# Ledger of designs, part 95: designed miniproteins, single chains, continued (3)

Each design is a single chain, and the fold is of that chain. pLDDT is the mean over its residues in the fold that is shown.

## One batch from the design tools (miniprotein)

Design m11299
Fold by ESMFold2-Fast:
Structure m11299 (fold): chain A 88 residues (1-88)
Amino acid sequence: DLEKKLSEFLATYKEEWQALAKELEKLVAEEPGEGERKAVERVAEFFKEKLDEFERENPEGKELVEKLKEQLEKEKEEALKELEEREK
């Protein structure tokens, strides 16, 4: 099951993700607005890199990875738009 393999693969990066999230929380606290924008971009880049690694190890998962990358890009755009709406 490709979805199970992906979930297990991503779980191996849970601690790395938590460390990044903590760093980004500090960035947001130090640079409100701009830091939030940078955080969204860093989160998207992190997951995109992990998806690329998964596809490299599991070529049969290419279609799943492409679909998830499209979803990730859409979520990034929506998050950036919401941040712009909050800045007043």
Scores: mean pLDDT 81

Design m11300
Fold by ESMFold2-Fast:
Structure m11300 (fold): chain A 97 residues (1-97)
Amino acid sequence: AARTLKATIVGGVENLADAKVGDVMELELEDGRRVTFTVKAVYTDAAGNTLLSGDATFEDGEVGGAGLNATSKDKATLSTSAGPLDPEGPAGAPGPV
């Protein structure tokens, strides 16, 4: 299921704009859980915000495709499928064809 989680960037890269493919970031969710985010792609939106896509690994061992958007280090949003869903494939499109 798709989820949107509020997060704070606590490790890896402090400025989201400095993130690059292969970087690993540590996030803390609003409930106190830690997430390791591995960057696979970097985008910039029309407002100049950096958007990242990659894999989110939760402290309970769950891994899923995820997107990360942040206006500041303490105001990040993690969007995730909360599991291994389409480990390569196109973003947002279910189905192998």
Scores: mean pLDDT 67

Design m11301
Fold by ESMFold2-Fast:
Structure m11301 (fold): chain A 83 residues (1-83)
Amino acid sequence: GGEEAGRNAGRGGEAAAEGAKEGNASKASGGAIAAMGASIHAELQGDEETAEKARKAAELAAKGAKEMDPKLAEEGARAGREA
């Protein structure tokens, strides 16, 4: 379902932000992977609008995790919650 995929992308972004704040690369990357999984799941279900929003959330979470930038990861969490 679309709301569930967006919610899961938001949670992934939150975990990535927490990992970045803590300097925990494993937690940050885990959150980013969870957000990406949610976007793929929405795409496979044919919910293109939710998949696009979840994909944007996943991209922000992944960038935040890679750069250890909690602000970017939190923007991903917010985008996922809006999906």
Scores: mean pLDDT 75

Design m11302
Fold by ESMFold2-Fast:
Structure m11302 (fold): chain A 119 residues (1-119)
Amino acid sequence: MEAAREEALRVAEQALLDLYESGVTKEQLKKSIEKLYEMAVKAGVDPEEVKRLYEEALKAIDEGNFEEAARHMARLAYLVAEKLTPELQAEVDALTRKGDIAALLVNLVRQAREWAEAR
């Protein structure tokens, strides 16, 4: 489980950095964090942990620290991926087809975690 978590977080962090280098704006990243927050609440993640990661990610984006922002966003996406119900997974899949960054990140974490756990 620890190795699967580390790999999933690393993959998600790199994907976010790649998106930033590809011209994703601070405004788009902030919208993605807001969407991750909404998904985490729906998934039943601990409210204090969600709020902490959300606030830390927003602060990092405002400071231009995209590496730190990517770390916090990846952790939030991981918490959502761990708590996915079939209903929430269907919503995430639908949003991923529309190119939603938050949904893409959750699916990337889910896939990376499953592949790492499969050895």
Scores: mean pLDDT 82

Design m11303
Fold by ESMFold2-Fast:
Structure m11303 (fold): chain A 117 residues (1-117)
Amino acid sequence: MKVTKEELDRIIEEAEKAIENGDLDAAFQALTRGFDALLQMIDEGAPIEELKEYAKRIAELARKFLDQVPDVPEELRKRFDEVIEKLLSAKTKEEIKQALMELRAVLGEIRDYVARR
């Protein structure tokens, strides 16, 4: 399926609202949909400048999400910060794709940690 910019913008807005409301489950689900949508835009040949702008917006949302998660282990926060820096410094579509996949995995680990605590 083709992802439109309007669809990704809607997903980002949904994630922002969930974060503002403190609904961490809804926020995590919306962020995951955002990662999947951006990954699909890469596969569909979207321009690198556009991908970088969306990657930056997703990175900012992920940071806001993490700031609302209580008692995140130092090692997971460190890995998260390293992945965010990779995403923000990415210069190629492959680098953006790899950083997005790593970010999705780290956020999943953080969410699972909070659910187990």
Scores: mean pLDDT 82

Design m11304
Fold by ESMFold2-Fast:
Structure m11304 (fold): chain A 74 residues (1-74)
Amino acid sequence: SEKLKKQEEILDKLLKEGKITEEQKKLLLEFHKKTGRVFSEEQILVIVETAEKLIEIGKEIDEELERRRKEELE
């Protein structure tokens, strides 16, 4: 798996530079394994930025929905 080694090297570089987290590295390696694709540094940074933005929006929605449920159960 030369492709896996290349993906690990790119992710290790980004992790050392503080551009991704260890959890993001793990998830991106799993995504690589499922798709068989090697993601470039630029592609990874776009994926991470987009995913973090979507996660933040999702958390805000979940918190607001949970707040409303608690108020309705009172």
Scores: mean pLDDT 80

Design m11305
Fold by ESMFold2-Fast:
Structure m11305 (fold): chain A 63 residues (1-63)
Amino acid sequence: DERERAILAAASALREFGNEANALAALSEYFPHLRGEFREIVAEAKRLVEAGEAPEEPVSAFA
């Protein structure tokens, strides 16, 4: 559940800002306990963006 929210937050950040650095910054701020999984989370988030399934909500909506 928390990992799924982190993936949605990362996907939102990728859609809004267009770069991995901002997605990683958002994950570091809102999901610091998942730091070991950030690479997997960003990879899944990229898949959602490519599928057109990234949420329209801002990153803060998932924190």
Scores: mean pLDDT 78

Design m11306
Fold by ESMFold2-Fast:
Structure m11306 (fold): chain A 80 residues (1-80)
Amino acid sequence: SAREVAERMAEEVREAAEKAGLKLRIEFIPGEKVEEGLERSRESLEKAKETGEILLVLSEEDEKTSERVAVAALNVAENL
């Protein structure tokens, strides 16, 4: 299910964030609010080097959206 994909992606990002010394906050969002949540997540990732924190917003309904966001978060954690 899309929720199971989101939970798996969250685990991978959590491990990468811990290795990078970043604080991680995770939110699972229903479809109607996903775009707003993604924008908040994107802004968090852009400021991660300054704040030491990332917000990972994952979709409960769209596997591809969750994968896309997780890849962006992993790239940030790996390139700090």
Scores: mean pLDDT 80

Design m11307
Fold by ESMFold2-Fast:
Structure m11307 (fold): chain A 86 residues (1-86)
Amino acid sequence: LKEKIESNNKVNKLLVEARRALDAGNYEEMLAKLKEAKELAFKGTLGSAVAVYLFLDRVLPKAPPEYQPEIEKMRKEVKEYIEEKL
């Protein structure tokens, strides 16, 4: 229980940092934070994975075209993980 709560808190902090990076135009930092959030979500709860998926879905149209393929790849990986665990 404690480990899962700590994982959720870390994922949420990473998503906040990813949003700040996106707003600052720092797309490489945004991708780094999203990759870390994805990795932690896969070791955490389904709720964390859903939060990462929804964030990826929201940022995809806001990112430059050159970064969209990487975001879409992460979104697909997280979606497949969620579907496998349901």
Scores: mean pLDDT 81

Design m11308
Fold by ESMFold2-Fast:
Structure m11308 (fold): chain A 79 residues (1-79)
Amino acid sequence: MQQQIYDLILSTDNLEEFIDQLIELLKLDLTPEQKEALKKLLLKETSTVAQLAVLLEQIKNKDRSNPKVAKILEELEKL
């Protein structure tokens, strides 16, 4: 998984497309509004590709032990 995420970053020049492909890879069942909100939150809350990968995997698993994941899940639940 982590290597596939790094490969996606190297192959895409558009961060929005990268996040779309990453969401697709993890098979997240999100509305278009939730996907847009998730993209904005991921870009704001992460500064490295490793942080993006870990955070999105934890979001998929609903892992609220990470405060960033808990915050993102609550924002998505409001939509």
Scores: mean pLDDT 68

Design m11309
Fold by ESMFold2-Fast:
Structure m11309 (fold): chain A 64 residues (1-64)
Amino acid sequence: SVLGEALVAEAEAMLARVRAAAERRDVLTQKEAQSLGLVFPEEEVDAAALVARAEANLALARSI
């Protein structure tokens, strides 16, 4: 569907941004994670965890 295609495109763009941030830092602040489109309850988040979350979002978007 057109909506599914748009969700996949947004998820791919988000994953690209998260991966770029992860290449520069091992740990990101909650505020930095939020600026990338992800919300975590912790003040510091492992970059690997953010990448995993973005990958999960893309997989979910592709399933729609």
Scores: mean pLDDT 76

Design m11310
Fold by ESMFold2-Fast:
Structure m11310 (fold): chain A 87 residues (1-87)
Amino acid sequence: SLEEMARRLRDLLLRELLTALEAGRISEAQYQAIVALAGEFFRELASPNPDLARILALLEELRARLTAHGLDASAAAVDELMRAIRE
């Protein structure tokens, strides 16, 4: 389900971001920027009237940042979620 995919993304993102930060692969500023962007996505998804165009735009931006920082498992989870939303 979409909720299961979103949960998987949240869990993967938390693990990959913390691991990357601890390993020095991303800066604290990059960590905070990705967390803020993901937070906007989860907030929009939880809205009683979610804006699908905004959700897809947020996921595209999130995917680009995750890929740029080698957060490949989280990027793959974003791709799965985008496909599920697009049907």
Scores: mean pLDDT 85

Design m11311
Fold by ESMFold2-Fast:
Structure m11311 (fold): chain A 58 residues (1-58)
Amino acid sequence: GSSALEEKLEEIERKVVGLIARGEIEEAIQYVEDQLKTAEGELKEELEKMLKSLKKLL
């Protein structure tokens, strides 16, 4: 990505994928919820979609 928003989303995605790979799904959910507290616009929409997907894994 070339924008700050794209870079932030990629950073969050990498961390979430790492947590899922270790079976730490509840920690991944908490991490995304923490990011959502300050997220706006497109980042917020993408994180809300990610959160819904993670909750399906529980």
Scores: mean pLDDT 81

Design m11312
Fold by ESMFold2-Fast:
Structure m11312 (fold): chain A 83 residues (1-83)
Amino acid sequence: MKEEEEKIKKGIEKVKELIEELKKSEEVKPEELERLKIAEFMAELEEAKLNKDWEKFKELAEKVAEVGKAPKESLEKLLKEVE
């Protein structure tokens, strides 16, 4: 279990690094930038979940809703799981 948690953490960090690299690219289309922001929020949600930081998880889920790209039902379900 611990080895799997470490692999997931490395995966999340790598995804966050790739997102930051893409956001710095001058060639990124506006539509792709929005998608990258959502992917970044999703990666932070998974990181908060691994750290059992439910307050941070809830905050990030609300930020995803503000972007308006995630289905409202999915976000409401995630927020209920935090409680």
Scores: mean pLDDT 65

Design m11313
Fold by ESMFold2-Fast:
Structure m11313 (fold): chain A 96 residues (1-96)
Amino acid sequence: MEKAIEEGLEAIRADVRATLGEPVAEKVTELARKAAEALAKGPEYREEAEEYLLEAAALLRAAQRLGTSDPAAISEEELAAARAEVRAEIARARAE
């Protein structure tokens, strides 16, 4: 239900805000919302939803690694490295 999704997104936002601050929490929540919206459109959008979740995970990892609450302090190179790490971990988990 739409209400349950909004409550879930606010819970994620609160947790990230407590650890990494509001700007990171807002961007992570926006990416999670886009993933939920893509999934709501149908199974054909599952890959698009997975990419949004990957971006959210990469942003969290990069922000934690740098110890920053400012998404603007994270370079595209650092985000790309975090995305590659998350993809490798998912591939490893899927392998067994």
Scores: mean pLDDT 79

Design m11314
Fold by ESMFold2-Fast:
Structure m11314 (fold): chain A 78 residues (1-78)
Amino acid sequence: MEEEIAEQVRQQALAEAERVGLEEALRRLREEVEATEKYGPAELAANPEATEEDRRRLEAILRGAREAIREIERRLAA
């Protein structure tokens, strides 16, 4: 499931890059990753209903987004 979530997030980010352009998509995705890294873990820690599955899901989302950032950066370098 986590690998499927990461791949889905990666594919969605790359599809958005095709719609809005690589530079704009990279800017938006970097902002989203930064916000998620800054607030996501703290929100989960503050929530007594948060499970280990919720934490793994957050990690998978971040992984997929970071993979998309790397791919967009490679495409911009070409």
Scores: mean pLDDT 81

Design m11315
Fold by ESMFold2-Fast:
Structure m11315 (fold): chain A 79 residues (1-79)
Amino acid sequence: MAEYKELAAKAEAAYEAGDAEELYEYAKKIGRLLAEALPEEKLPELLALAEADVAAASGLEKVAAEGALDGIKEALAER
């Protein structure tokens, strides 16, 4: 959980700064970490929620949602 808290804090700082590139990278790392931490049976639900977040979001929130989704997909491809 320490890594998640640190990444979440950095993502929030990037969001406040308006740094879309940095926000995407930290969100992607968070997405990977969440997919790695969850049992396999929870992964379809996580993926569906991430896809819904991308569809509902706009601006920097969409950048963060897309980063998280890409991170989840990368972690799933490695399982």
Scores: mean pLDDT 81

Design m11316
Fold by ESMFold2-Fast:
Structure m11316 (fold): chain A 60 residues (1-60)
Amino acid sequence: KAREIIEEVAEGKKRLSLGQAVEALTKLGIPQEEAVQAVMALGKKEYSIGEVLELYRRLK
């Protein structure tokens, strides 16, 4: 379920932008402020589907 939502936000692409990573986490029920802080803490330009999924598992 979580992976499918992340893949949908990625729109068939292999990687997500910072904004897409935040959107995927918020769709999974993570509060926006928490999602933004977690994504920004990694300091990356792009995120893989697996990285966003791992982040979700740690924040839940």
Scores: mean pLDDT 80

Design m11317
Fold by ESMFold2-Fast:
Structure m11317 (fold): chain A 60 residues (1-60)
Amino acid sequence: SLEELRKRFEEESQRLVDYMRNYQKALKDGDIEKAREYQEKAFAASKRAAELLNEVRSKI
């Protein structure tokens, strides 16, 4: 449903924010490997959010 897609978009958007926050913490701690992993997860969440937004738009 359209509402389910919007809910998933909001969930992925929140994950992006959380991953970016963890990325900043990892950088502050000097943990470059964890920073890289969180950056990759943030990018993936951003991509999924964009795909979900496009699906919502295609159903309108």
Scores: mean pLDDT 85

Design m11318
Fold by ESMFold2-Fast:
Structure m11318 (fold): chain A 70 residues (1-70)
Amino acid sequence: SGALRQAALERQIAALEEQIETMMKYLGMPEEERERIREALAAQPSLEAQLAYLEEVLRKLVREIKEKKS
């Protein structure tokens, strides 16, 4: 149902936001850049778009962490 789908998306978004915040802090990202990511997330037109945006941010941060370790 739509309600179960919305609840699942909201839980996944919350989990990704927590993971991304941890990764941004690990990388030492400045507050201005972190705020721009939060603003871009809030500007997304749907929960599905918010999830897709966070998955793109996660992929970028994973790449940056791998580059830092190499």
Scores: mean pLDDT 84

Design m11319
Fold by ESMFold2-Fast:
Structure m11319 (fold): chain A 68 residues (1-68)
Amino acid sequence: SLEEVLDKLGELISKNLNLEQAQKVTLAIIEALNESKDLEALKKATLEALKESGVPQSVIDEVEKLLG
């Protein structure tokens, strides 16, 4: 479910990102959810925000796996 995906995504963010990265990625997620309920759009926005924020590739790969 979307709720389970968001919960796991929040855990990954909390464990792996610093505050600045977490704020940027969280804002991107909120904006994506407001624009569309499409999981593909959410995935693209989330992965782009992670890359833009300088998050390590290993963490980005975990998020990509989670989002399918």
Scores: mean pLDDT 82

Design m11320
Fold by ESMFold2-Fast:
Structure m11320 (fold): chain A 71 residues (1-71)
Amino acid sequence: VDVAETLRRAAEAARAGAPGALLAHELRSLKDYAVQQGLLSPEQAALIERAAAASAAGDLDTAAEHLERAA
C-alpha cells in the first residue's frame, strides 16, 4: 500500500466535497491497517485521526490539510 499516495488522493476527495462520514470511516480503516503493518509513524497516525474527526464534523478543508501534512 502506498500510504502517501492514498493520503493525497483522500485530500483531493475531501477538497472535492466527498461525504464526510464515509471519508472519516475510510481514513480510520486505512490508519488502523497501516499502523498494524508498521507503515505509519505515530505522528502520521495522529494526523490521519485528526483528519477523520474533521471529516466527520463536515470540515473537509481542515481534513484535507491534515491529510496533506501526513503524506
Scores: mean pLDDT 84

Design m11321
Fold by ESMFold2-Fast:
Structure m11321 (fold): chain A 91 residues (1-91)
Amino acid sequence: KAEAARKLAEEAREAKKEGEETGDVEKLKETVKRLIKEARALDIENPEAVSLLSAAEVLYIASESEEDEKVQMENLLAAMDNIVKALEKEI
């Protein structure tokens, strides 16, 4: 599973960079949602990594309820950061 985690971490880093550069909230939201799903499918058992994925999920849910696009972007970028950190714990 280390190879799958490495691939997802690379994708998450690239998506975060693109989100920071473009400000495309909808694209970042779709990517965060997909990466959380794929990361959870890796059956991660490391407690720190699981905690980081849970934090990312909370931030994603907060972005779904937020009407301010700037605050949505901040929450989504923070979620992506947590996804990257969680996946790096599995590599």
Scores: mean pLDDT 82

Design m11322
Fold by ESMFold2-Fast:
Structure m11322 (fold): chain A 88 residues (1-88)
Amino acid sequence: GAMATRAEAARLAAEASQKVYDLLREGKSVEEIVNAVKELIERAPTVGAAERIKQAAVSTARFLGHEEVAKAIEKAGDEVIAEMRRRS
Protein backbone atom coordinates (compact mmCIF):
# COMPACT_ATOMS: atom_id res chain seq x y z
CA GLY A 1 0.00 0.00 0.00
CA ALA A 2 0.94 3.69 -0.16
CA MET A 3 2.15 3.76 3.48
CA ALA A 4 4.39 0.69 2.95
CA THR A 5 5.86 2.28 -0.22
CA ARG A 6 6.53 5.55 1.67
CA ALA A 7 8.21 3.66 4.56
CA GLU A 8 10.41 1.70 2.12
CA ALA A 9 11.39 4.94 0.30
CA ALA A 10 12.34 6.55 3.65
CA ARG A 11 14.40 3.48 4.67
CA LEU A 12 16.28 3.38 1.33
CA ALA A 13 16.96 7.15 1.49
CA ALA A 14 18.38 6.77 5.04
CA GLU A 15 20.45 3.76 3.87
CA ALA A 16 21.81 5.82 0.92
CA SER A 17 22.84 8.69 3.23
CA GLN A 18 24.56 6.28 5.67
CA LYS A 19 26.26 4.37 2.82
CA VAL A 20 27.69 7.57 1.27
CA TYR A 21 28.92 8.70 4.72
CA ASP A 22 30.57 5.32 5.45
CA LEU A 23 32.21 4.97 2.01
CA LEU A 24 33.58 8.55 2.15
CA ARG A 25 35.01 7.88 5.65
CA GLU A 26 36.64 4.67 4.30
CA GLY A 27 38.24 6.65 1.43
CA LYS A 28 36.43 4.68 -1.30
CA SER A 29 36.66 5.86 -4.92
CA VAL A 30 34.02 8.04 -6.60
CA GLU A 31 33.17 5.03 -8.83
CA GLU A 32 32.54 2.72 -5.83
CA ILE A 33 30.34 5.34 -4.11
CA VAL A 34 28.36 6.03 -7.33
CA ASN A 35 27.85 2.27 -7.95
CA ALA A 36 26.60 1.73 -4.36
CA VAL A 37 24.08 4.61 -4.72
CA LYS A 38 22.96 3.34 -8.18
CA GLU A 39 22.17 -0.09 -6.65
CA LEU A 40 19.98 1.58 -3.99
CA ILE A 41 18.19 3.75 -6.61
CA GLU A 42 17.52 0.60 -8.74
CA ARG A 43 15.85 -1.00 -5.67
CA ALA A 44 13.40 1.95 -5.41
CA PRO A 45 9.70 0.95 -5.60
CA THR A 46 8.78 4.16 -7.52
CA VAL A 47 10.42 6.97 -9.51
CA GLY A 48 9.55 9.29 -6.59
CA ALA A 49 11.39 6.98 -4.17
CA ALA A 50 14.38 6.89 -6.56
CA GLU A 51 14.50 10.74 -6.61
CA ARG A 52 14.40 10.76 -2.78
CA ILE A 53 17.28 8.22 -2.55
CA LYS A 54 19.35 10.26 -5.06
CA GLN A 55 18.69 13.52 -3.17
CA ALA A 56 19.67 11.96 0.20
CA ALA A 57 22.97 10.66 -1.26
CA VAL A 58 23.77 13.96 -3.07
CA SER A 59 22.95 16.05 0.04
CA THR A 60 25.14 13.84 2.27
CA ALA A 61 28.17 14.04 -0.07
CA ARG A 62 27.71 17.83 -0.48
CA PHE A 63 27.30 18.38 3.30
CA LEU A 64 30.61 16.55 3.87
CA GLY A 65 32.39 18.85 1.36
CA HIS A 66 32.65 16.30 -1.48
CA GLU A 67 31.10 18.35 -4.33
CA GLU A 68 32.68 16.20 -7.11
CA VAL A 69 31.19 13.04 -5.52
CA ALA A 70 27.80 14.81 -5.17
CA LYS A 71 27.88 15.77 -8.90
CA ALA A 72 28.85 12.21 -9.92
CA ILE A 73 25.98 10.72 -7.84
CA GLU A 74 23.49 13.24 -9.30
CA LYS A 75 24.53 12.48 -12.90
CA ALA A 76 24.47 8.68 -12.47
CA GLY A 77 21.23 8.82 -10.47
CA ASP A 78 19.53 10.97 -13.13
CA GLU A 79 20.55 8.39 -15.79
CA VAL A 80 19.07 5.47 -13.77
CA ILE A 81 15.85 7.41 -13.05
CA ALA A 82 15.51 8.34 -16.77
CA GLU A 83 15.74 4.62 -17.64
CA MET A 84 13.13 3.75 -14.95
CA ARG A 85 10.76 6.33 -16.52
CA ARG A 86 11.22 4.72 -19.98
CA ARG A 87 10.16 1.31 -18.57
CA SER A 88 7.06 2.71 -16.78
Scores: mean pLDDT 86

Design m11323
Fold by ESMFold2-Fast:
Structure m11323 (fold): chain A 111 residues (1-111)
Amino acid sequence: SDLRAALLALLRRHSADPEALWARIEEVARKFAEGKLTVEDLAELARLVREAGIPLSEVFDLVLRYVGESYLDFYDKVEPLMEKAMKEYGLPRRDLHTAMYLIALAYEATR
């Protein structure tokens, strides 16, 4: 899909291991679809995002292009887990937002 290609291109631009990062994002998106997403999944993905230096702005541009306003429904479902990850792991909101939007994009790409 065009979205999957755009996501892989973004990951290849920033990550040293884009295929492994994509596999983890896709797994976490699948867990979200099944109602099994955990705080630990978000925390791990936020750390991977931070290590790769993936910019929130580029990810959010893809959210607006491919997900549109339906990202707000996704945000409402994931926000409580994001707040817990910030509190329990001390992770920056920026990296958690980037992780959350990558999950939303992967979910859209695979549905």
Scores: mean pLDDT 86

Design m11324
Fold by ESMFold2-Fast:
Structure m11324 (fold): chain A 61 residues (1-61)
Amino acid sequence: SLNEEVQAIEEAYQAGELTEEEAAARIRELLSKAGFPEPTVLAAVAEFRRLGTTGTVRLAP
């Protein structure tokens, strides 16, 4: 399910397996493919970024 896929991406992000950009791109792709409207996709990506970086690097480029 979409919920399981999003959870997997979040877990990989928290484990440092994915960068913030990679995780955001995967979430964007999943939601877009599922037919969610652009504002919802953007809100989900923004929320993910608000959770903070993987904790590996605290500085944003």
Scores: mean pLDDT 70

Design m11325
Fold by ESMFold2-Fast:
Structure m11325 (fold): chain A 96 residues (1-96)
Amino acid sequence: GQSQQIKQQIDQLLEQAKQLIANGDVAGALDLLDQAIDLVRQAVKQGLLSDDEAKEYLERIRELGMEALRSSETLDQILRAIALILRVIGELLDLE
């Protein structure tokens, strides 16, 4: 039901972010990863994702954030990627 739909939406955001990183659109990828974090947080608050499921998604977002950091060519991209990685670490710590 609703849980399956939210998971599909998050998976689509992460796949699109991965493709944007591969194509050199680091800024676009970081925008999608920020959206994915917001969606994971809302889904946990609404009971649509368990803490274990949220942790799995946040770890995937962290890995993509690190790929975005490695693909960054400007200071703004580097700082945005670092900010996203730190945000994910904070969210993971909140999940025990």
Scores: mean pLDDT 89

Design m11326
Fold by ESMFold2-Fast:
Structure m11326 (fold): chain A 61 residues (1-61)
Amino acid sequence: AGVGVETNGKYVTSTEDERAKRIAKEVAELVKGKSLQEALRIGAEMQERVNDPTIGIGVTG
């Protein structure tokens, strides 16, 4: 452990996908201007989409 803390990044994801990056960017921008409550909702919903392969198959949202 260190005394100083460095910024690793604004939004970091384990997946290096164009879709994932686009979603992460959108989420970061949305939650940045939203309240904690809404940020949690948006983040959770978007995270579910990139994590769940069943959600995002076809045109159903």
Scores: mean pLDDT 57

Design m11327
Fold by ESMFold2-Fast:
Structure m11327 (fold): chain A 72 residues (1-72)
Amino acid sequence: NALAHYNLGNTYKALKKYEEAAKAYLEAIRLDPSFADAHNALAVLLSEYPEEVAPLKPEAEQLAKQAKELLG
């Protein structure tokens, strides 16, 4: 369930566990590539906490590109 992973990501973000939050948002996107809220949440983490989520940036960029190709 993509929504469950998105909610888990929000919980980790509230706990300031940004890498775990990013992983949860990535899983939500993997389950539902059109899940705009999960893409937006991940983009915010990459912008506000770039060092903490740096290891996940390549996967995030690939999934964002796939979503753009499906929607465009």
Scores: mean pLDDT 79

Design m11328
Fold by ESMFold2-Fast:
Structure m11328 (fold): chain A 87 residues (1-87)
Amino acid sequence: SKKEELEEILRKAADEAVAKVAAESSEEEAEEVRAKLDEAIEIAREKGPEEGIKKIGIIARNAPTGAAAEALREVAETLEKKKKELE
């Protein structure tokens, strides 16, 4: 289904974002970002991709580092692009 495909794409983007935070900042911050992204993915599954994108935006604004904010922005951009492709 489109929901399952979107969740898979989000999970992969989140994995890549978390790996970047671990490389550029710390594994501790990467773990925190992982937990927040997992929450956003659950919201996207339950309420749809727009609510997930909104949640990622809020998380990015409250990110502890610039690396975390940039990684979260990349996930949001990936989600928006895939949402448009899956219309």
Scores: mean pLDDT 75

Design m11329
Fold by ESMFold2-Fast:
Structure m11329 (fold): chain A 114 residues (1-114)
Amino acid sequence: DLKKVEEKVRRRFEAYAKRFNLSNDDKEIIRYLAEELGLSEEQIEEIEKLPLHVAYVAIELISAVGISLATALEVIKKEGVAKVYEKIEDFARNSDSAEEFKEKLRKWIEEVLK
């Protein structure tokens, strides 16, 4: 359900804005998260052009497994943003550690890109 994913992403951005004392401006929150990941200005500008939920999922994939922005967008294109978000949540719930989560997500991404 795409609408539920959009609502969950909205709530996460509100939580990030509160946590890091940012405005509730989607672009400011996206920029902050992308800068923390060490993305280039050109990559940040590309992410800022995306719908909020697509930008969020791309940032989560890059943060978790260290893939490029281009690779993250290819995964989202092949599977759809809602499916990618659901996989991230599923792996997070069914992993006992951050390292297990990253390994499960990385293996799934490799399977998607075959």
Scores: mean pLDDT 79

Design m11330
Fold by ESMFold2-Fast:
Structure m11330 (fold): chain A 58 residues (1-58)
Amino acid sequence: MFEGKTLITTNLSSPEHLIMLDDLEKQGVKIVFKNVPGIPNLSKGINQLKTEDVVEAL
């Protein structure tokens, strides 16, 4: 259910978070960053897409 989905996450990352993002990319999930201060990692916000806030991961 995650293939072809977009994960929006913050630009604040830990090593564990980066490993999770790499695994999700290999499963076909597109990773994008949203610069939102005060929001921790979005591990529970998978498959969330907001057109006005979408930024591609570098």
Scores: mean pLDDT 53

Design m11331
Fold by ESMFold2-Fast:
Structure m11331 (fold): chain A 82 residues (1-82)
Amino acid sequence: SKDAEEIKFMLEMAEEVSQMIKEYFKSSNDKEIQQKLEKEMKEKMEQKIEEASKISPKVKAAAEELYSLALNIMSRLQKKKS
């Protein structure tokens, strides 16, 4: 069903984003790795929002919020003195 497709897509996005944020946290002392992961997150954001827009406006909105939150977390972590 469409609902199952929406749920599956959102769960897969959430898991992927969670994994990238965890890797970013582990790399907090390596600015080059952090920059690479931020670039990868931005590229995935563009790709996943495009895919989500083909499923439904609801999933597209969820993708935009999820990736915006992830990038915000990365940006805040990058500003720490560690």
Scores: mean pLDDT 80

Design m11332
Fold by ESMFold2-Fast:
Structure m11332 (fold): chain A 98 residues (1-98)
Amino acid sequence: MLVLDPKASPEEQIKKLLELMKSIDEEDAKEMEEAYENLKDKEPEQRLIYVANLTIQALIRQERRDEALAVLEFLLERFKDDPAVQKMAETAKEDVES
């Protein structure tokens, strides 16, 4: 069961999501780690958003809808004042519910 601490640093949340991805699919986890390295020069929040979005998409592909929704709810709560994140999360939610 995934428990994301909303008060944890972006780096701690990214680590949790990477560990979750390794339990889902080793190939998806490897692709996510490689993509994350390409984002080293970006703000921690942007890296967290990217990693979380990849995790949501992987969970949707694995039909793990409850866990995908949990990651979506985490993003919506943490980035509630970011309209780009809100729009991205709504699109992903439509994919889960469709």
Scores: mean pLDDT 74

Design m11333
Fold by ESMFold2-Fast:
Structure m11333 (fold): chain A 98 residues (1-98)
Amino acid sequence: NLEEAARLLEEAARRAEANGDSVTANLLRQVAQKVRDVAEGKMGSGLMRSMLPFDIVSAAITALDSGSISREEAEEIIRLAIEMEGDPAFRESLRKVG
């Protein structure tokens, strides 16, 4: 669920910002925006869409390492990225946009 992934990343960004980690907060916001753009059909590049699961996993690991999210939250975000990669509709959208 792309909307849920974006929401969790935005929540993690708010926590990073509250902790004074603006670098992690900005990274998380950028990835959340990419997820929202895909969910709303605004992402035009098939290459950018194919990289999105990797961007999500990278962001979750960065947030976990900075202490901005719990292990459980990181695992949930990563699970959503794996489900996104395995979604036939998402995979088909990558093929049509490329």
Scores: mean pLDDT 74

